# Designed miniproteins, single chains, continued (5): the designs that were tried, part 18

Each design is a single chain, and the fold is of that chain. pLDDT is the mean over its residues in the fold that is shown.

## One batch from the design tools (miniprotein)

Design m16601
Fold by ESMFold2-Fast:
Structure m16601 (fold): chain A 88 residues (1-88)
Amino acid sequence: MEAEIRERAAAIDEAEVAAFLERLRRIERERDLLALAGALLASRRGLEAARAGLSDEEALKYAIAAYEYLEEYRREEAERLAEEIAAA
């Protein structure tokens, strides 16, 4: 998980950050809550490493990568469960 999150964080460019922030723009009040949630979804070691050595912008990219990774994982789990139910 940490390796996947770190790889995604390194690949996140300004366009991807902008796209994520646009997703949050429907309710400006929720932007801080989703940014916080993204930070909390990062691995403990990865987030502490980011806080120790990275700028706020870099830490945000790491949090976004962790959030997107967990969202993708949950989507895959939901699809797997739906297939199991259909097969039963």
Scores: mean pLDDT 58

Design m16602
Fold by ESMFold2-Fast:
Structure m16602 (fold): chain A 83 residues (1-83)
Amino acid sequence: GKVMNLYDTDKSGVITKEELKKYLEELTGQTLSDEALDHALNYIDKDNSGVVTLEELKAYYLELLSDAPESVKEEMIAKLNEE
């Protein structure tokens, strides 16, 4: 799928908790526990609104790319260029 479909499936500019879970599970190749999902939401959703904005996701991704292994960085860059 296109990068836009991974970040915002309904094109609202807002990512729901369910969309975030699906995205992170596909990105990591692992099933997320409720605890891991809540931890990610707390990190990304600074306003605790129950939704993630594209700006918050971009900030999270920028920091994740800084700490990611080379193989993960290359795969994520490829997905960003899929559009």
Scores: mean pLDDT 61

Design m16603
Fold by ESMFold2-Fast:
Structure m16603 (fold): chain A 80 residues (1-80)
Amino acid sequence: MSLEEIAAKLNARLLEAGLHRVLVGVTKDGQVLFAGVEPEDLEALQAILRSLPAEERELLRGRLVTLPPDLTEALQAALA
């Protein structure tokens, strides 16, 4: 499973969760970027990440970044 496939699945789950302002993409350097994240989105994003299969969580570990970047550590903590 590629990072691009996981990003597509995450975008589908975000739509199902009503997080229409958040967009997930894969950067050229292999990071998974969550754009449009606000503090109120964190609990739902962390729940989505924790609900992923163990293999997908492992592949995402250390690759998550947010815009704005101040939420990156909190989002990465969901995979610890």
Scores: mean pLDDT 83

Design m16604
Fold by ESMFold2-Fast:
Structure m16604 (fold): chain A 94 residues (1-94)
Amino acid sequence: DIDETIEKAIKEETEKYKKLGEELGIEDAKAGSPEKGEKFFKENLRLLYNRLARLTETLDLTEEQKLYLIEKSKEIIKLLKDAYEKAYEKTLKE
């Protein structure tokens, strides 16, 4: 099923970006600057959209499925930022 393929891709990217957010939060807290994380968020939003656009072309998705992927990409970036902030604050308190 195309829907199963989409959900699997979303789940894999979500877990990947959560881990990246945590790792960057720790690095930036130790460095004493949020600069690396801020740059990463801006660059990876574009890369994520490009990856999802490629998936859209490969799977011949409906307009509803395309909009769903766009909304999920925004949610993934928000989760990345949330993971980053939590790791950053936790590292500063250690």
Scores: mean pLDDT 76

Design m16605
Fold by ESMFold2-Fast:
Structure m16605 (fold): chain A 80 residues (1-80)
Amino acid sequence: SMKKQGEQLVEDKSKEVKEEVTKIGGEKQGETAGKLLKQAGKEVLKMTGGDLKKADEYLEKAKKQIIEAVKRGIAPPEPE
């Protein structure tokens, strides 16, 4: 199912951002970053309409933006 593939992609990218942010800003920021990307990822999947290549590109960009912000001392915002 393309829906399951999209959900797995979001889960994988969320785990990646959590691990990288945890190494830089600690476990709490890592958890927040993972939750933030997971929430954003659900909207990305809706926006891309099942285009997994576009979804991967948007999620990778979001992941990199979160990591770079944390490297600059900007904590990820709590997801709504």
Scores: mean pLDDT 82

Design m16606
Fold by ESMFold2-Fast:
Structure m16606 (fold): chain A 95 residues (1-95)
Amino acid sequence: VLSELSLWLGLSRPQVSALHRDLVAFLGDEERARAILETIVETYPGDLIRYALGLMPELPALSPEVQAFLAALQQRYGLSEIDVYTLARALLANL
């Protein structure tokens, strides 16, 4: 899981561990944070294909709190548009 996240998100292993800690802090739940990271690993290859084809569906409206959290992660980790999309969808699936 950590090696796959490092590959897909373009993050170092320490950065993946920091992302996990940020998710735990935001959610207050280590199992939900783990489920989000596992969802990213599972869905990312399909999301890349859909992104390349211009077939990405729009996400439901995110709460201001979730939007602020995602913006902070994007800036902190240098996440791409597809990385942020996949993370947002994983958060919605596990909220």
Scores: mean pLDDT 79

Design m16607
Fold by ESMFold2-Fast:
Structure m16607 (fold): chain A 110 residues (1-110)
Amino acid sequence: SLDELRQEAVARARRLFDDLLDGLKSTDDPAVIQALIDAFAQAMRDLFLELGKQVSAEELREIADFVLGELLFLVALESEKLNDEKISEQLFQAFVAVAEVALEILKEKE
């Protein structure tokens, strides 16, 4: 069902976010940081493309909106907890990259 796909998409996005956060906490190397952000954006792109094969453009937009809302909430929550401006900026950059990917996929599916 659409609700099951939405729940699975959110769960997968949360796991990918946790992996990104753990990676960002473990390195100060700018090249590694960029690779982690790029890998996260690519994994999210692959998730939206996979979902796009199973649902309509309208349904994909609903799922993407929910996933992006959850990611933004996690960025805000972790930024508050960590009080680390560098990691907070990197998480926000990763969120923006995912939002851009979602918009591109939605435009192509319409």
Scores: mean pLDDT 88

Design m16608
Fold by ESMFold2-Fast:
Structure m16608 (fold): chain A 100 residues (1-100)
Amino acid sequence: TPKPQKISLSPAVQRLIDMAEELGLYMSGAMIRRHQNDKYAREVVPIVDQFKARKDYASMKQVITQMSVAMHNGDDRQMDRVIADARKRVNNQDISLPPP
């Protein structure tokens, strides 16, 4: 795999990378594609931040992983679906968490 040189990322994409790294996840291949779809990153970051604020790292990992897959495939429909699913999960999240 050739090493890309300098990559300029939007703040939202950078925030997702930061959160992914905190969870031990890597989004390197998806990050180049995210530079072209930074609006999706901007939409998902507030949702992921809500999971982080609640210390729901399992939901954070799930959303970040699904977005990474969708970005690798260049699938806008899948990115929209992941965001919608994450938002529904935030709205339906109870204080009593089910086991992972």
Scores: mean pLDDT 67

Design m16609
Fold by ESMFold2-Fast:
Structure m16609 (fold): chain A 85 residues (1-85)
Amino acid sequence: MEEFEKALEKAEEVKKEAEENLEKYKDVAGEIFKQAIEIVEQGIKEGKELAEKGDIEEGTETILNATNLAEGLIDEGKAIARDAE
């Protein structure tokens, strides 16, 4: 359970970072940050559904995988934004 809660907390932090970057860099990398938000939201939703069914380990892995993908997109978006000016 602690691993699941930590994964969920990390996913919410990554979602917030993507939302903040979307606001700052909407015109140069907005689509990438929006995709990062969508991926982490879907991962949280699926992970919670798996945990409710008793598949806590699979739910945790689902959230972590989505979070890792979203972090990669955030890094890519930040790189594009830096290179734009």
Scores: mean pLDDT 84

Design m16610
Fold by ESMFold2-Fast:
Structure m16610 (fold): chain A 81 residues (1-81)
Amino acid sequence: MIEELIEELKKAIEEGDFEKIKELTEELRKYADPVEILREIAPSILSIKDEEKREEIIRIVQKTLKISTETVIDILNEAAK
């Protein structure tokens, strides 16, 4: 269940479906650690070449997971290596 939701979230991120990203992220928060969720989906976020779309996705995910900006930056930088 959780793994399937993470895969659906990765697909929604790659498709740029902002509403589905929010819904799946809210659902995942009930069952998984916010930092672990962000770590799993970070490569999918970074795969988005449209800078404005990527920034909006980061904003939605950060707000929905209630993670600090510092933590988001750290996880995305690790995934970019």
Scores: mean pLDDT 83

Design m16611
Fold by ESMFold2-Fast:
Structure m16611 (fold): chain A 90 residues (1-90)
Amino acid sequence: MEIKKEALEFADKMVKYAQELRTAAERARAQGKDPELVKELEQIATGLESVAAGIREAIEKGDVERAKTLIEQGEKLMKEGDEVLARLEA
């Protein structure tokens, strides 16, 4: 039960972060920021939403190993999002 709960909580966190990245991308676009960085944020947000959906599906199917792999992928995408946000704020 612990792994299932933590995986679903992480999926929810990723969806929330993806929405924050989408909002940041919209704001950056409106401010005339680098369009390539805006595009990177949108791609990362889409990736996070996809990975979160994959985690929920893996947990529903009892595929713990796939859920772990997707959590690692989600952590990497969140780090990449933080790095792009830092470049946009510079």
Scores: mean pLDDT 86

Design m16612
Fold by ESMFold2-Fast:
Structure m16612 (fold): chain A 93 residues (1-93)
Amino acid sequence: SIQLVMEKSEVTVKEGEDVTISAYASQPYDKPMKVKFIDLKTKKETELPSENDNSKGKTSVVIKNAKKEDEGVVRFVGPDGVEGPGTLVKVEE
């Protein structure tokens, strides 16, 4: 079975800076992974745009111009529905 591994369990980014969050699949998928964002304040789940380097089983999301509302958990979901552990995103001034 395909397993997902997050590059980082936690990242800290300064307000106004960009951060990249990546996940790796144990085997390349034929389709991009979905990226979910869980807001820490509202607990609302949204989908983020992702970039897929299919040759390495890697999928990334870039949070540009980070703001306090970008604090939350980023989770990657394979096209087969497999979810990896989340990366906690912290935003500091």
Scores: mean pLDDT 79

Design m16613
Fold by ESMFold2-Fast:
Structure m16613 (fold): chain A 94 residues (1-94)
Amino acid sequence: MGREEIEIVTRALQALLPHIKKLNNALDAGDVEAAKKAVEELKEHLLELAETEGKEVALEAARFFRALASTESNKEVRDHGIRQADEVLAEVEA
């Protein structure tokens, strides 16, 4: 990886971390509705990130989000997270 690639990945991870923490707190509490809401708030934040930090940072963040969602053990939260991530990827790539 070049320095620019490392900077993009770093910004993407920094944008995701607060939302991942919120999602994990909801999942630890067994609150599926709160977990789904956290994923929806993350989608909105990533769309805003594309406008403020640029398309490449938002796409990298959305790819990480999709990968994390795919490892979720709760099927409803996993499927919802994958859908939200795919919507971000589609909108940002358009």
Scores: mean pLDDT 82

Design m16614
Fold by ESMFold2-Fast:
Parts: structure tokens; C-alpha cells; sequence
Structure m16614 (fold): chain A 64 residues (1-64)
């Protein structure tokens, strides 16, 4: 479900913040989430929407 996908991204974001991963590591982890979602048959439009929203959140976190 969309809620499960969003929950997975929130968990990913919390993990990134807690472990202080680099931007490059965070982008790699997002790419892994995208690959897993595609393999599960999530529509590409949903994946792209959630990925874009998550990238905007990463941009805010990594701004000084």
C-alpha cells in the first residue's frame, strides 16, 4: 500500500539521520528502495512521486 511505502521511507529517513550517513550513501539507500518497490510491482508513477518527495527532504537535511 502507499502508506506502507511512505512508512518505509520515513524509517529510511530516520536511519539516515540517526547514523549520519553522507548524501551519497542516502542517495544509494533511496535507489535500493526504488529497486525493491519496482520488483514488488509498484506503479512507476507512484515510485517517481515518492522518490521526488524524498529527494526534496534530503535536500533540506543536507543544507547547511
Amino acid sequence: SREDLEAALENLLNNIKTNKYSREEADSMLDQWVRHARRRGVPQSVIEELREEFLKRLDRIYKE
Scores: mean pLDDT 84

Design m16615
Fold by ESMFold2-Fast:
Structure m16615 (fold): chain A 74 residues (1-74)
Amino acid sequence: SAEHEAIIEEELARFEKYLKHLASDPTFSDEQIRAAAEWEIEEIRRHLLEVEGLSEEQVERLVKEMREIAERII
Protein backbone atom coordinates (compact mmCIF):
# COMPACT_ATOMS: atom_id res chain seq x y z
CA SER A 1 0.00 0.00 0.00
CA ALA A 2 0.98 3.66 -0.29
CA GLU A 3 1.13 3.83 3.51
CA HIS A 4 3.55 0.87 3.70
CA GLU A 5 5.70 2.31 0.88
CA ALA A 6 5.92 5.63 2.78
CA ILE A 7 6.93 3.80 5.99
CA ILE A 8 9.67 1.90 4.11
CA GLU A 9 11.02 5.11 2.50
CA GLU A 10 11.01 6.95 5.87
CA GLU A 11 12.76 4.06 7.68
CA LEU A 12 15.49 3.80 4.99
CA ALA A 13 16.13 7.57 5.09
CA ARG A 14 16.20 7.59 8.92
CA PHE A 15 18.55 4.58 9.04
CA GLU A 16 21.00 6.11 6.53
CA LYS A 17 21.03 9.43 8.44
CA TYR A 18 21.60 7.57 11.73
CA LEU A 19 24.56 5.56 10.38
CA LYS A 20 26.12 8.62 8.68
CA HIS A 21 25.90 10.45 12.01
CA LEU A 22 27.63 7.56 13.82
CA ALA A 23 30.28 7.27 11.06
CA SER A 24 31.04 11.03 11.31
CA ASP A 25 31.90 10.63 15.04
CA PRO A 26 35.59 9.58 15.37
CA THR A 27 34.91 8.02 18.82
CA PHE A 28 32.88 5.18 17.22
CA SER A 29 34.77 2.20 15.77
CA ASP A 30 33.60 0.36 12.62
CA GLU A 31 32.74 -2.60 14.90
CA GLN A 32 30.54 -0.38 17.11
CA ILE A 33 28.77 1.12 14.07
CA ARG A 34 28.14 -2.38 12.61
CA ALA A 35 26.73 -3.54 15.96
CA ALA A 36 24.45 -0.46 16.15
CA ALA A 37 23.29 -1.08 12.56
CA GLU A 38 22.40 -4.74 13.21
CA TRP A 39 20.54 -3.88 16.44
CA GLU A 40 18.54 -1.16 14.63
CA ILE A 41 17.75 -3.51 11.69
CA GLU A 42 16.37 -6.20 14.04
CA GLU A 43 14.25 -3.67 15.98
CA ILE A 44 12.83 -2.23 12.73
CA ARG A 45 12.17 -5.76 11.37
CA ARG A 46 10.24 -6.67 14.53
CA HIS A 47 8.25 -3.39 14.51
CA LEU A 48 7.28 -3.59 10.83
CA LEU A 49 6.20 -7.25 11.03
CA GLU A 50 4.38 -7.09 14.39
CA VAL A 51 3.09 -3.49 14.63
CA GLU A 52 2.80 -2.08 11.09
CA GLY A 53 1.68 -5.38 9.49
CA LEU A 54 4.08 -5.32 6.53
CA SER A 55 4.53 -8.58 4.60
CA GLU A 56 7.59 -10.76 5.23
CA GLU A 57 8.65 -10.08 1.61
CA GLN A 58 8.48 -6.27 2.07
CA VAL A 59 10.43 -6.43 5.35
CA GLU A 60 13.14 -8.69 3.84
CA ARG A 61 13.63 -6.23 0.93
CA LEU A 62 13.92 -3.34 3.42
CA VAL A 63 16.43 -5.29 5.57
CA LYS A 64 18.52 -6.08 2.46
CA GLU A 65 18.57 -2.36 1.52
CA MET A 66 19.51 -1.39 5.11
CA ARG A 67 22.44 -3.82 5.06
CA GLU A 68 23.55 -2.39 1.69
CA ILE A 69 23.40 1.13 3.20
CA ALA A 70 25.53 -0.05 6.15
CA GLU A 71 28.11 -1.64 3.81
CA ARG A 72 28.31 1.60 1.77
CA ILE A 73 28.74 3.85 4.86
CA ILE A 74 31.05 1.63 6.99
Scores: mean pLDDT 84

Design m16616
Fold by ESMFold2-Fast:
Structure m16616 (fold): chain A 81 residues (1-81)
Amino acid sequence: SAAEQALLEGEIHLAMGQIAFAVGLYETARKQLELALEHLDKAIATGSPEIQAQARREKAVAEELLRRIEEGEPSLLELRR
């Protein structure tokens, strides 16, 4: 289904964002996490309750990583100053 494809695309971008974050590629991580959120929102809008639940859990992970990039863990913000 379109919702299953959106979930899978969101999961791929989330995984890429997590890998980029882990190796310190924060700009790449931000772009991948933003793409993940777009696809996960599509999965939430049209998916079954099971797809919606999974997409919401994964969206929360993406949002937390974006928050850590933008608002910063102390180490990220101090290194940019």
Scores: mean pLDDT 83

Design m16617
Fold by ESMFold2-Fast:
Structure m16617 (fold): chain A 88 residues (1-88)
Amino acid sequence: SFFEEIEKEKERIEKELEEFKSKLDPELQKELEELRERFLRAFRENFLEAKELEEEMREWLIEKAGLSEEEAERLLELLRKLAFYELL
């Protein structure tokens, strides 16, 4: 069913996000989790706030977490997909 396919995709996204997270030190992992929770909440409640947080997260991922631009965009894509699936 559509619902079962969405749940499987959410599981795949969570696994890929966990792989990104596992490459970071514990303090950065905690900060990423806080940014993730803020982004997912904003995506549900305030689209403009979500766009601002996306830019903040992109900067953080590149400058503080040391990810490449491509890795940062991939992580943001995964978070956007997760947020969309949570609305379905």
Scores: mean pLDDT 84

Design m16618
Fold by ESMFold2-Fast:
Structure m16618 (fold): chain A 80 residues (1-80)
Amino acid sequence: SAEEQFEKAKEWLEKKMAELIAKDPSLQKVYDELVGLPVEEARRIAAERILASDDPEKQEELAILAAYAEAEQEERRRKE
């Protein structure tokens, strides 16, 4: 179901986020910023940070951060 697919995707993103934060603890601050913002504003800031980076690895890390922050906000919306 869509609910099971969302749950599995969120679990995968959560695991990737834990790995990224363990490698670079400064990413925790970026995540906290994004998850604290409205979805539309978080998407804009994530896109700006990705475009400002000239490092493909950093672009991928930021994309994973943004995806996880959005998934966390969606889960909160579904749970009220």
Scores: mean pLDDT 76

Design m16619
Fold by ESMFold2-Fast:
Structure m16619 (fold): chain A 73 residues (1-73)
Amino acid sequence: MVTETTRWVAEQLIRVGELVDAIVRAMKGDKEAGKRAVELLTEIDGRSKEEAIEQVKKTLERRGVKVSKEDFE
């Protein structure tokens, strides 16, 4: 029981780490990393793709990166 839960939590933490890495790469101009961040956020939070795009866009804009919605579609 605990071991199964611990494995699931570890997998989620790995996905969160991948999301952070994807956002950092997107901040450096990697458009594919921006798309990957949207996919990961959708999987982690169960959000719609539209909500995930908006959240990633706002996160990048707050870090001084100008992006368009089309960069994630």
Scores: mean pLDDT 73

Design m16620
Fold by ESMFold2-Fast:
Structure m16620 (fold): chain A 76 residues (1-76)
Amino acid sequence: SMMEERKKELEKAAKELVKLLKEDPALLQAFNSTDPAVREAALALLVQLAELGTGKTLSPEERAELRRLIEELMKE
C-alpha cells in the first residue's frame, strides 16, 4: 500500500541519516547537545536531508516519525 511504501521510505531515510550522523562528529555532537536549540537545529537539518533524498516535503506527522526513528536507531 502507499502508506507501507511511505513508511519504508522514512525507515530507509532514517538509516541513511544515522550513518551520516555516525560519520560526522560535529553533527553527532550537535544531535547529542545539552542545548535544546542546538538539538532542534540538528534534527531540522536531518529532516531537510530526508526531504531532499525522498524528493517530497515531509508532513508534520512524518517529521515527528522520522525524528522518532532516528532517536530509536541511535539507541541501538
Scores: mean pLDDT 80

Design m16621
Fold by ESMFold2-Fast:
Structure m16621 (fold): chain A 55 residues (1-55)
Amino acid sequence: SVEEKLANAIIDSFKKVKPDKEMADWYLNSLEKNPFLSEETKQRIKEEIEALLNE
């Protein structure tokens, strides 16, 4: 689906950039306002980004 492709693209971009907590927090705030993603997909993206911050 388009939503799945968007979620995977976002996660892959974060894996390449290795963001700090400030960048991640800014992005997650923007993610909450995204009307094209379900709450379930937003939660998945959040969990993946938080996992990257803990590595």
Scores: mean pLDDT 76

Design m16622
Fold by ESMFold2-Fast:
Structure m16622 (fold): chain A 63 residues (1-63)
Amino acid sequence: LSSFLSNLDSRIASLDQQIAALQQQLQTLDPNSAQAKALQQEIQFLDGMRALLRGVKSYLQSI
């Protein structure tokens, strides 16, 4: 279980880096552009995955 939690931490950290990079790209784009909207959707998807992994970790730690 401990090694599994460590793997979750690594995946969460990877998602944090990906989200940060996409947020930086968003700042360089016109907020009303199709490209900016596409990046916003990608960020939301990755944020959803990150929240799921954090939830799984929290649940496992509460058992």
Scores: mean pLDDT 83

Design m16623
Fold by ESMFold2-Fast:
Structure m16623 (fold): chain A 62 residues (1-62)
Amino acid sequence: ADGVRALLAQLGVELSDEEYERLVAFTGGDVQRALDLINRASGGGTRPVTREDLLAVLDELE
């Protein structure tokens, strides 16, 4: 979980506690799974990811 929070901070993505819990629940706290979601949300890593992009991908996968 700490690795996922550090990754979000590095990318400048601020999530609420509830949104962060949702991300951790989906990824199991795995940084690699979080990176895979971020890459999907950023169009395969071609642009900076936003909070809205990440939440939209989570909504599509749930």
Scores: mean pLDDT 76

Design m16624
Fold by ESMFold2-Fast:
Structure m16624 (fold): chain A 72 residues (1-72)
Amino acid sequence: RVARAREAARRFAALVDEYRQLSKQPETHELALQLARAYAKLGEGYVQRESDPEEGEKLIAEAEAELAAVLA
């Protein structure tokens, strides 16, 4: 519901801020592709949640884990 949407938006904003910080350092082409794919998967998860909430939440969790791994 609204509380979960606000939390998701807050977490998404934090990820966007991390991307802004990373833009100050050089990135390899492969790293940039991994970030783009994880970001796209996050977006697909939010869209999928409208049709299949369980599958959407799973995709969001996977995308967040992939982003955390790449940004570590």
Scores: mean pLDDT 68

Design m16625
Fold by ESMFold2-Fast:
Structure m16625 (fold): chain A 66 residues (1-66)
Amino acid sequence: AADELLAAAREEWLALARTLSLEELRQKMGVEIPRLLAELLALGVPLDEAVRRLAEIYQEAMAVAE
C-alpha cells in the first residue's frame, strides 16, 4: 500500500540523513523521489497527494541532515 511504501521511505531517509552530508542526501533524494512518485502514481495516488506526502518526508530528512 502507498502508506507502507511512504513509511519505509521515511525510515530509510531519516537514517541516511543522520549519516550523509546535506549535499549527499540531496543527490540521493534526486533519484529516490522520482522513483517513489512514479510508484505512487502507478498505485493510483493522485499527483497532488503524492507530491505533498513526498515533500513532507523530504523536509523531515533535510531538517535532520542540518
Scores: mean pLDDT 82

Design m16626
Fold by ESMFold2-Fast:
Structure m16626 (fold): chain A 103 residues (1-103)
Amino acid sequence: GVRVTAPAELRLGLGETRDLVVTATQMGSKGRVTVSGASVGGVVEVGPPVSADLEAGETRTFTLPVTATAKGEGLLAVTGGHIGDEGAESNGIGGDGTRAIVY
């Protein structure tokens, strides 16, 4: 599987873009890891998924741009998993959450 850790909170001004720095660890065999974010509550938008090839036991930082679209509070659900190439087996999924605060 993949272990993912994200910051507990991210604070932004309206219209600001900040980098969400996510740490992912490949807990299984070597493979391609993709980190993605999903916004809940509609106060932020998150950029596209980012991918890297990780060795077994490797820890790497990934950066997801997050843009504040409305004032308030929301949640960013962060997931990490394998992208299967054609014929590749999925090594599972890890997740974490970040509270987004827009002022």
Scores: mean pLDDT 80

Design m16627
Fold by ESMFold2-Fast:
Structure m16627 (fold): chain A 59 residues (1-59)
Amino acid sequence: AERQQRIDEVMRKAVEEFNKLKEEYEKAKKNGDTQKYQDILRKIQEVAERADAEIAALA
């Protein structure tokens, strides 16, 4: 179904953003950059919420 293809696309984009943010998170954590660490965690939350909303809109 086309809905499944759209869900897969949303998930793929979210995974790509999560992987990029994860790399930045690990670097910030290693460097002790608490400010950047917190900013990245907030961005991860935003990506998750956006993906959930997009998938819900496909219902």
Scores: mean pLDDT 81

Design m16628
Fold by ESMFold2-Fast:
Structure m16628 (fold): chain A 75 residues (1-75)
Amino acid sequence: MADELFEKGVKLFQQGNYEEAIPYFRKSVELLRDTDPEKAAQGYLMLSRAYEKLGNTEEAKRALAKSRELQARAQ
């Protein structure tokens, strides 16, 4: 489920496999956005970090903005 997708993404990120981690974080946030915005915010934060590692600055900025927006709504 969404938590399993997020954990797989984290494992890939820890292995330095940023390109393969991205789709897992993306699927996780799609599933969690409406049900658990705090977890979705963490997913967007990891997505931002993965894009940053790949030099994809614009996607990293967009993901970070989404993470901040969702964290503000969760608290």
Scores: mean pLDDT 82

Design m16629
Fold by ESMFold2-Fast:
Structure m16629 (fold): chain A 65 residues (1-65)
Amino acid sequence: SAAMEAVRAEGRRLEELFGLKTTVEERDGVPVLTIQASDVITFSAASLHAAAIGIEYGEGRVEFV
């Protein structure tokens, strides 16, 4: 789906810009972006970006490890 592809693109962007480890999967029709972050500031920035993608596409979800 377009939402799934957009979430994959966002995961790659987070890896490139912030050096985060991300994975993307679709569960029950919902794109899920899982982010691993090592510090509080980077974690907060990544969380805000991922939340914006979820809001924009209406069905996206973010999980943190």
Scores: mean pLDDT 65

Design m16630
Fold by ESMFold2-Fast:
Structure m16630 (fold): chain A 87 residues (1-87)
Amino acid sequence: DEVAEAVEELVGEELAKVEELLKEAAKAVEEGDSKKAIEKAKEAEELAKKVKEKALKSTEDEEVKKAVEEAAERAIALAEKLIKEAE
């Protein structure tokens, strides 16, 4: 999959870090650690926003841009949900 390879090459490391931060935030919510949950979810949200901006500036491939934007938007939505649950 050419689009998947391009996404991985462009932002794969950053997307993996976003996923890791979201998993840490979700675990913190489960454990009742509101401070850690909010901190990790906010870090994930900020990184996802940077990933989206990087895609918009670094490639002209519309399919790659859309794939990265959709992944980043899903991560941002989950981060917002985790922040709300931790509050």
Scores: mean pLDDT 83

Design m16631
Fold by ESMFold2-Fast:
Structure m16631 (fold): chain A 130 residues (1-130)
Amino acid sequence: SKVEELIKRIAELIEEVMPKLSRESRLLVSQTFQFMRLLLEMVANGASVEERRALAQGWLSTQEILSERERELAEEVLAAVDGEPVELIRLVLELTLAQMEARGASEEELEVLRELNRKILELVEETAKS
């Protein structure tokens, strides 16, 4: 399916950057990818807004929130569950970036993640338009 191919391409992009990230950043990125994969599969299978909200709430409950920026983005993620999947994915990726920033990730790691996030969003947007 288009979603299976999208998930595979996202996984390949993530694997390419993993060696450039710290252990803590790798764990955060891996957790975010697991959530995005489940979300994309649920959306493709016509899951209800309530089911998507439960998935997002479940994922966020496992996240340690260290900053006000992370808290604001977590609230925006929950608010975006009813909206376009591309916008929800964008906010999830922004939250992961904010989590890395709050944990003292290097400027080099943050730039790697910003580039990864741009590539993932491009893939998601193109798949949605297809």
Scores: mean pLDDT 88

Design m16632
Fold by ESMFold2-Fast:
Structure m16632 (fold): chain A 95 residues (1-95)
Amino acid sequence: SEALVNLQSSDLELRVRGLAELVRRHGRERVAEAFREAGRGTPVEEEVREIAELILEGRIEEAARRLEELLNHPDPKLRLAAAEVYRRVLELLSE
């Protein structure tokens, strides 16, 4: 979907748009819970929990910035974990 493309982009503006679209379609609580579940047991669990909290608060631009930082992290292990979390979030939100 367009939301998946936007979330996988390195462009912060596209990431904000993608995350805002998910929130508009599914609601803050469902999106936040999907991030928490997807992040559980991963190397980015705590960072993803913070992102979920920002989403729940409606702070979408800040959540997207944190997502961008994880996807562009200098540690390849954290970059891979972040990418896998976002794939899982989209699967969880597919109903």
Scores: mean pLDDT 81

Design m16633
Fold by ESMFold2-Fast:
Structure m16633 (fold): chain A 86 residues (1-86)
Amino acid sequence: PNKARIVFIKVTSGFDDALAAPIGTPVTVTLSDGTSYQGRLLYKDPARRLIAIYFKDPVSIAPGTKVTITLPDGRRIEGTVAGSIE
């Protein structure tokens, strides 16, 4: 599995919460199996409904994986992994 520092997520729920969060906001990315990773909001693309999350320690998350992104205040964003780069 390829490890990546930047993961692109197509947002399916909570996009307004993603837009309100500043770049650099700490987030927890949780997979359906309960695996979680700590990252930071790196990028937003309203036209594509995409966000990018940066991980200090590279992560292995396949395209098509469903994720929940938890903001520091407990608000949740849901999405599907669109791609990744390192």
Scores: mean pLDDT 84

Design m16634
Fold by ESMFold2-Fast:
Structure m16634 (fold): chain A 57 residues (1-57)
Amino acid sequence: MKLTPEEARALGLSGLELGVFKLFEQGFTDEQIANALGITVEEVKELRKKVLEKLGL
């Protein structure tokens, strides 16, 4: 399912959380997402967990 910026905002996702989610949906690994966003792998894992919690997954 494609998540639009409007849907992401309605779910309370930050721009960084939305960025992590979109890259993950495109099949990027946590390491690739970390490199793309300039953050650590652990920060990607934390942001991904928060996104899934906000989506009710």
Scores: mean pLDDT 76

Design m16635
Fold by ESMFold2-Fast:
Structure m16635 (fold): chain A 70 residues (1-70)
Amino acid sequence: SLASELAKALGISVGTARRIIEALGMGEDATLGDVTLKLLELAKKLSPRELAELLGISVGTARRIKRKME
């Protein structure tokens, strides 16, 4: 599933990946590439706290995502 692929790509749990996909509100035709590109855009514009709030995840997880997107 998209959630399992995202979880593997980011090194996070499948539950956290599902929360990210849900928070982004992308269509059913969204690919791993589409989700990753949107996350990269948000990671560049938002602080770790703002990213965590938007995605419904912990600030620690948001910081990890931002570091991986560098």
Scores: mean pLDDT 81

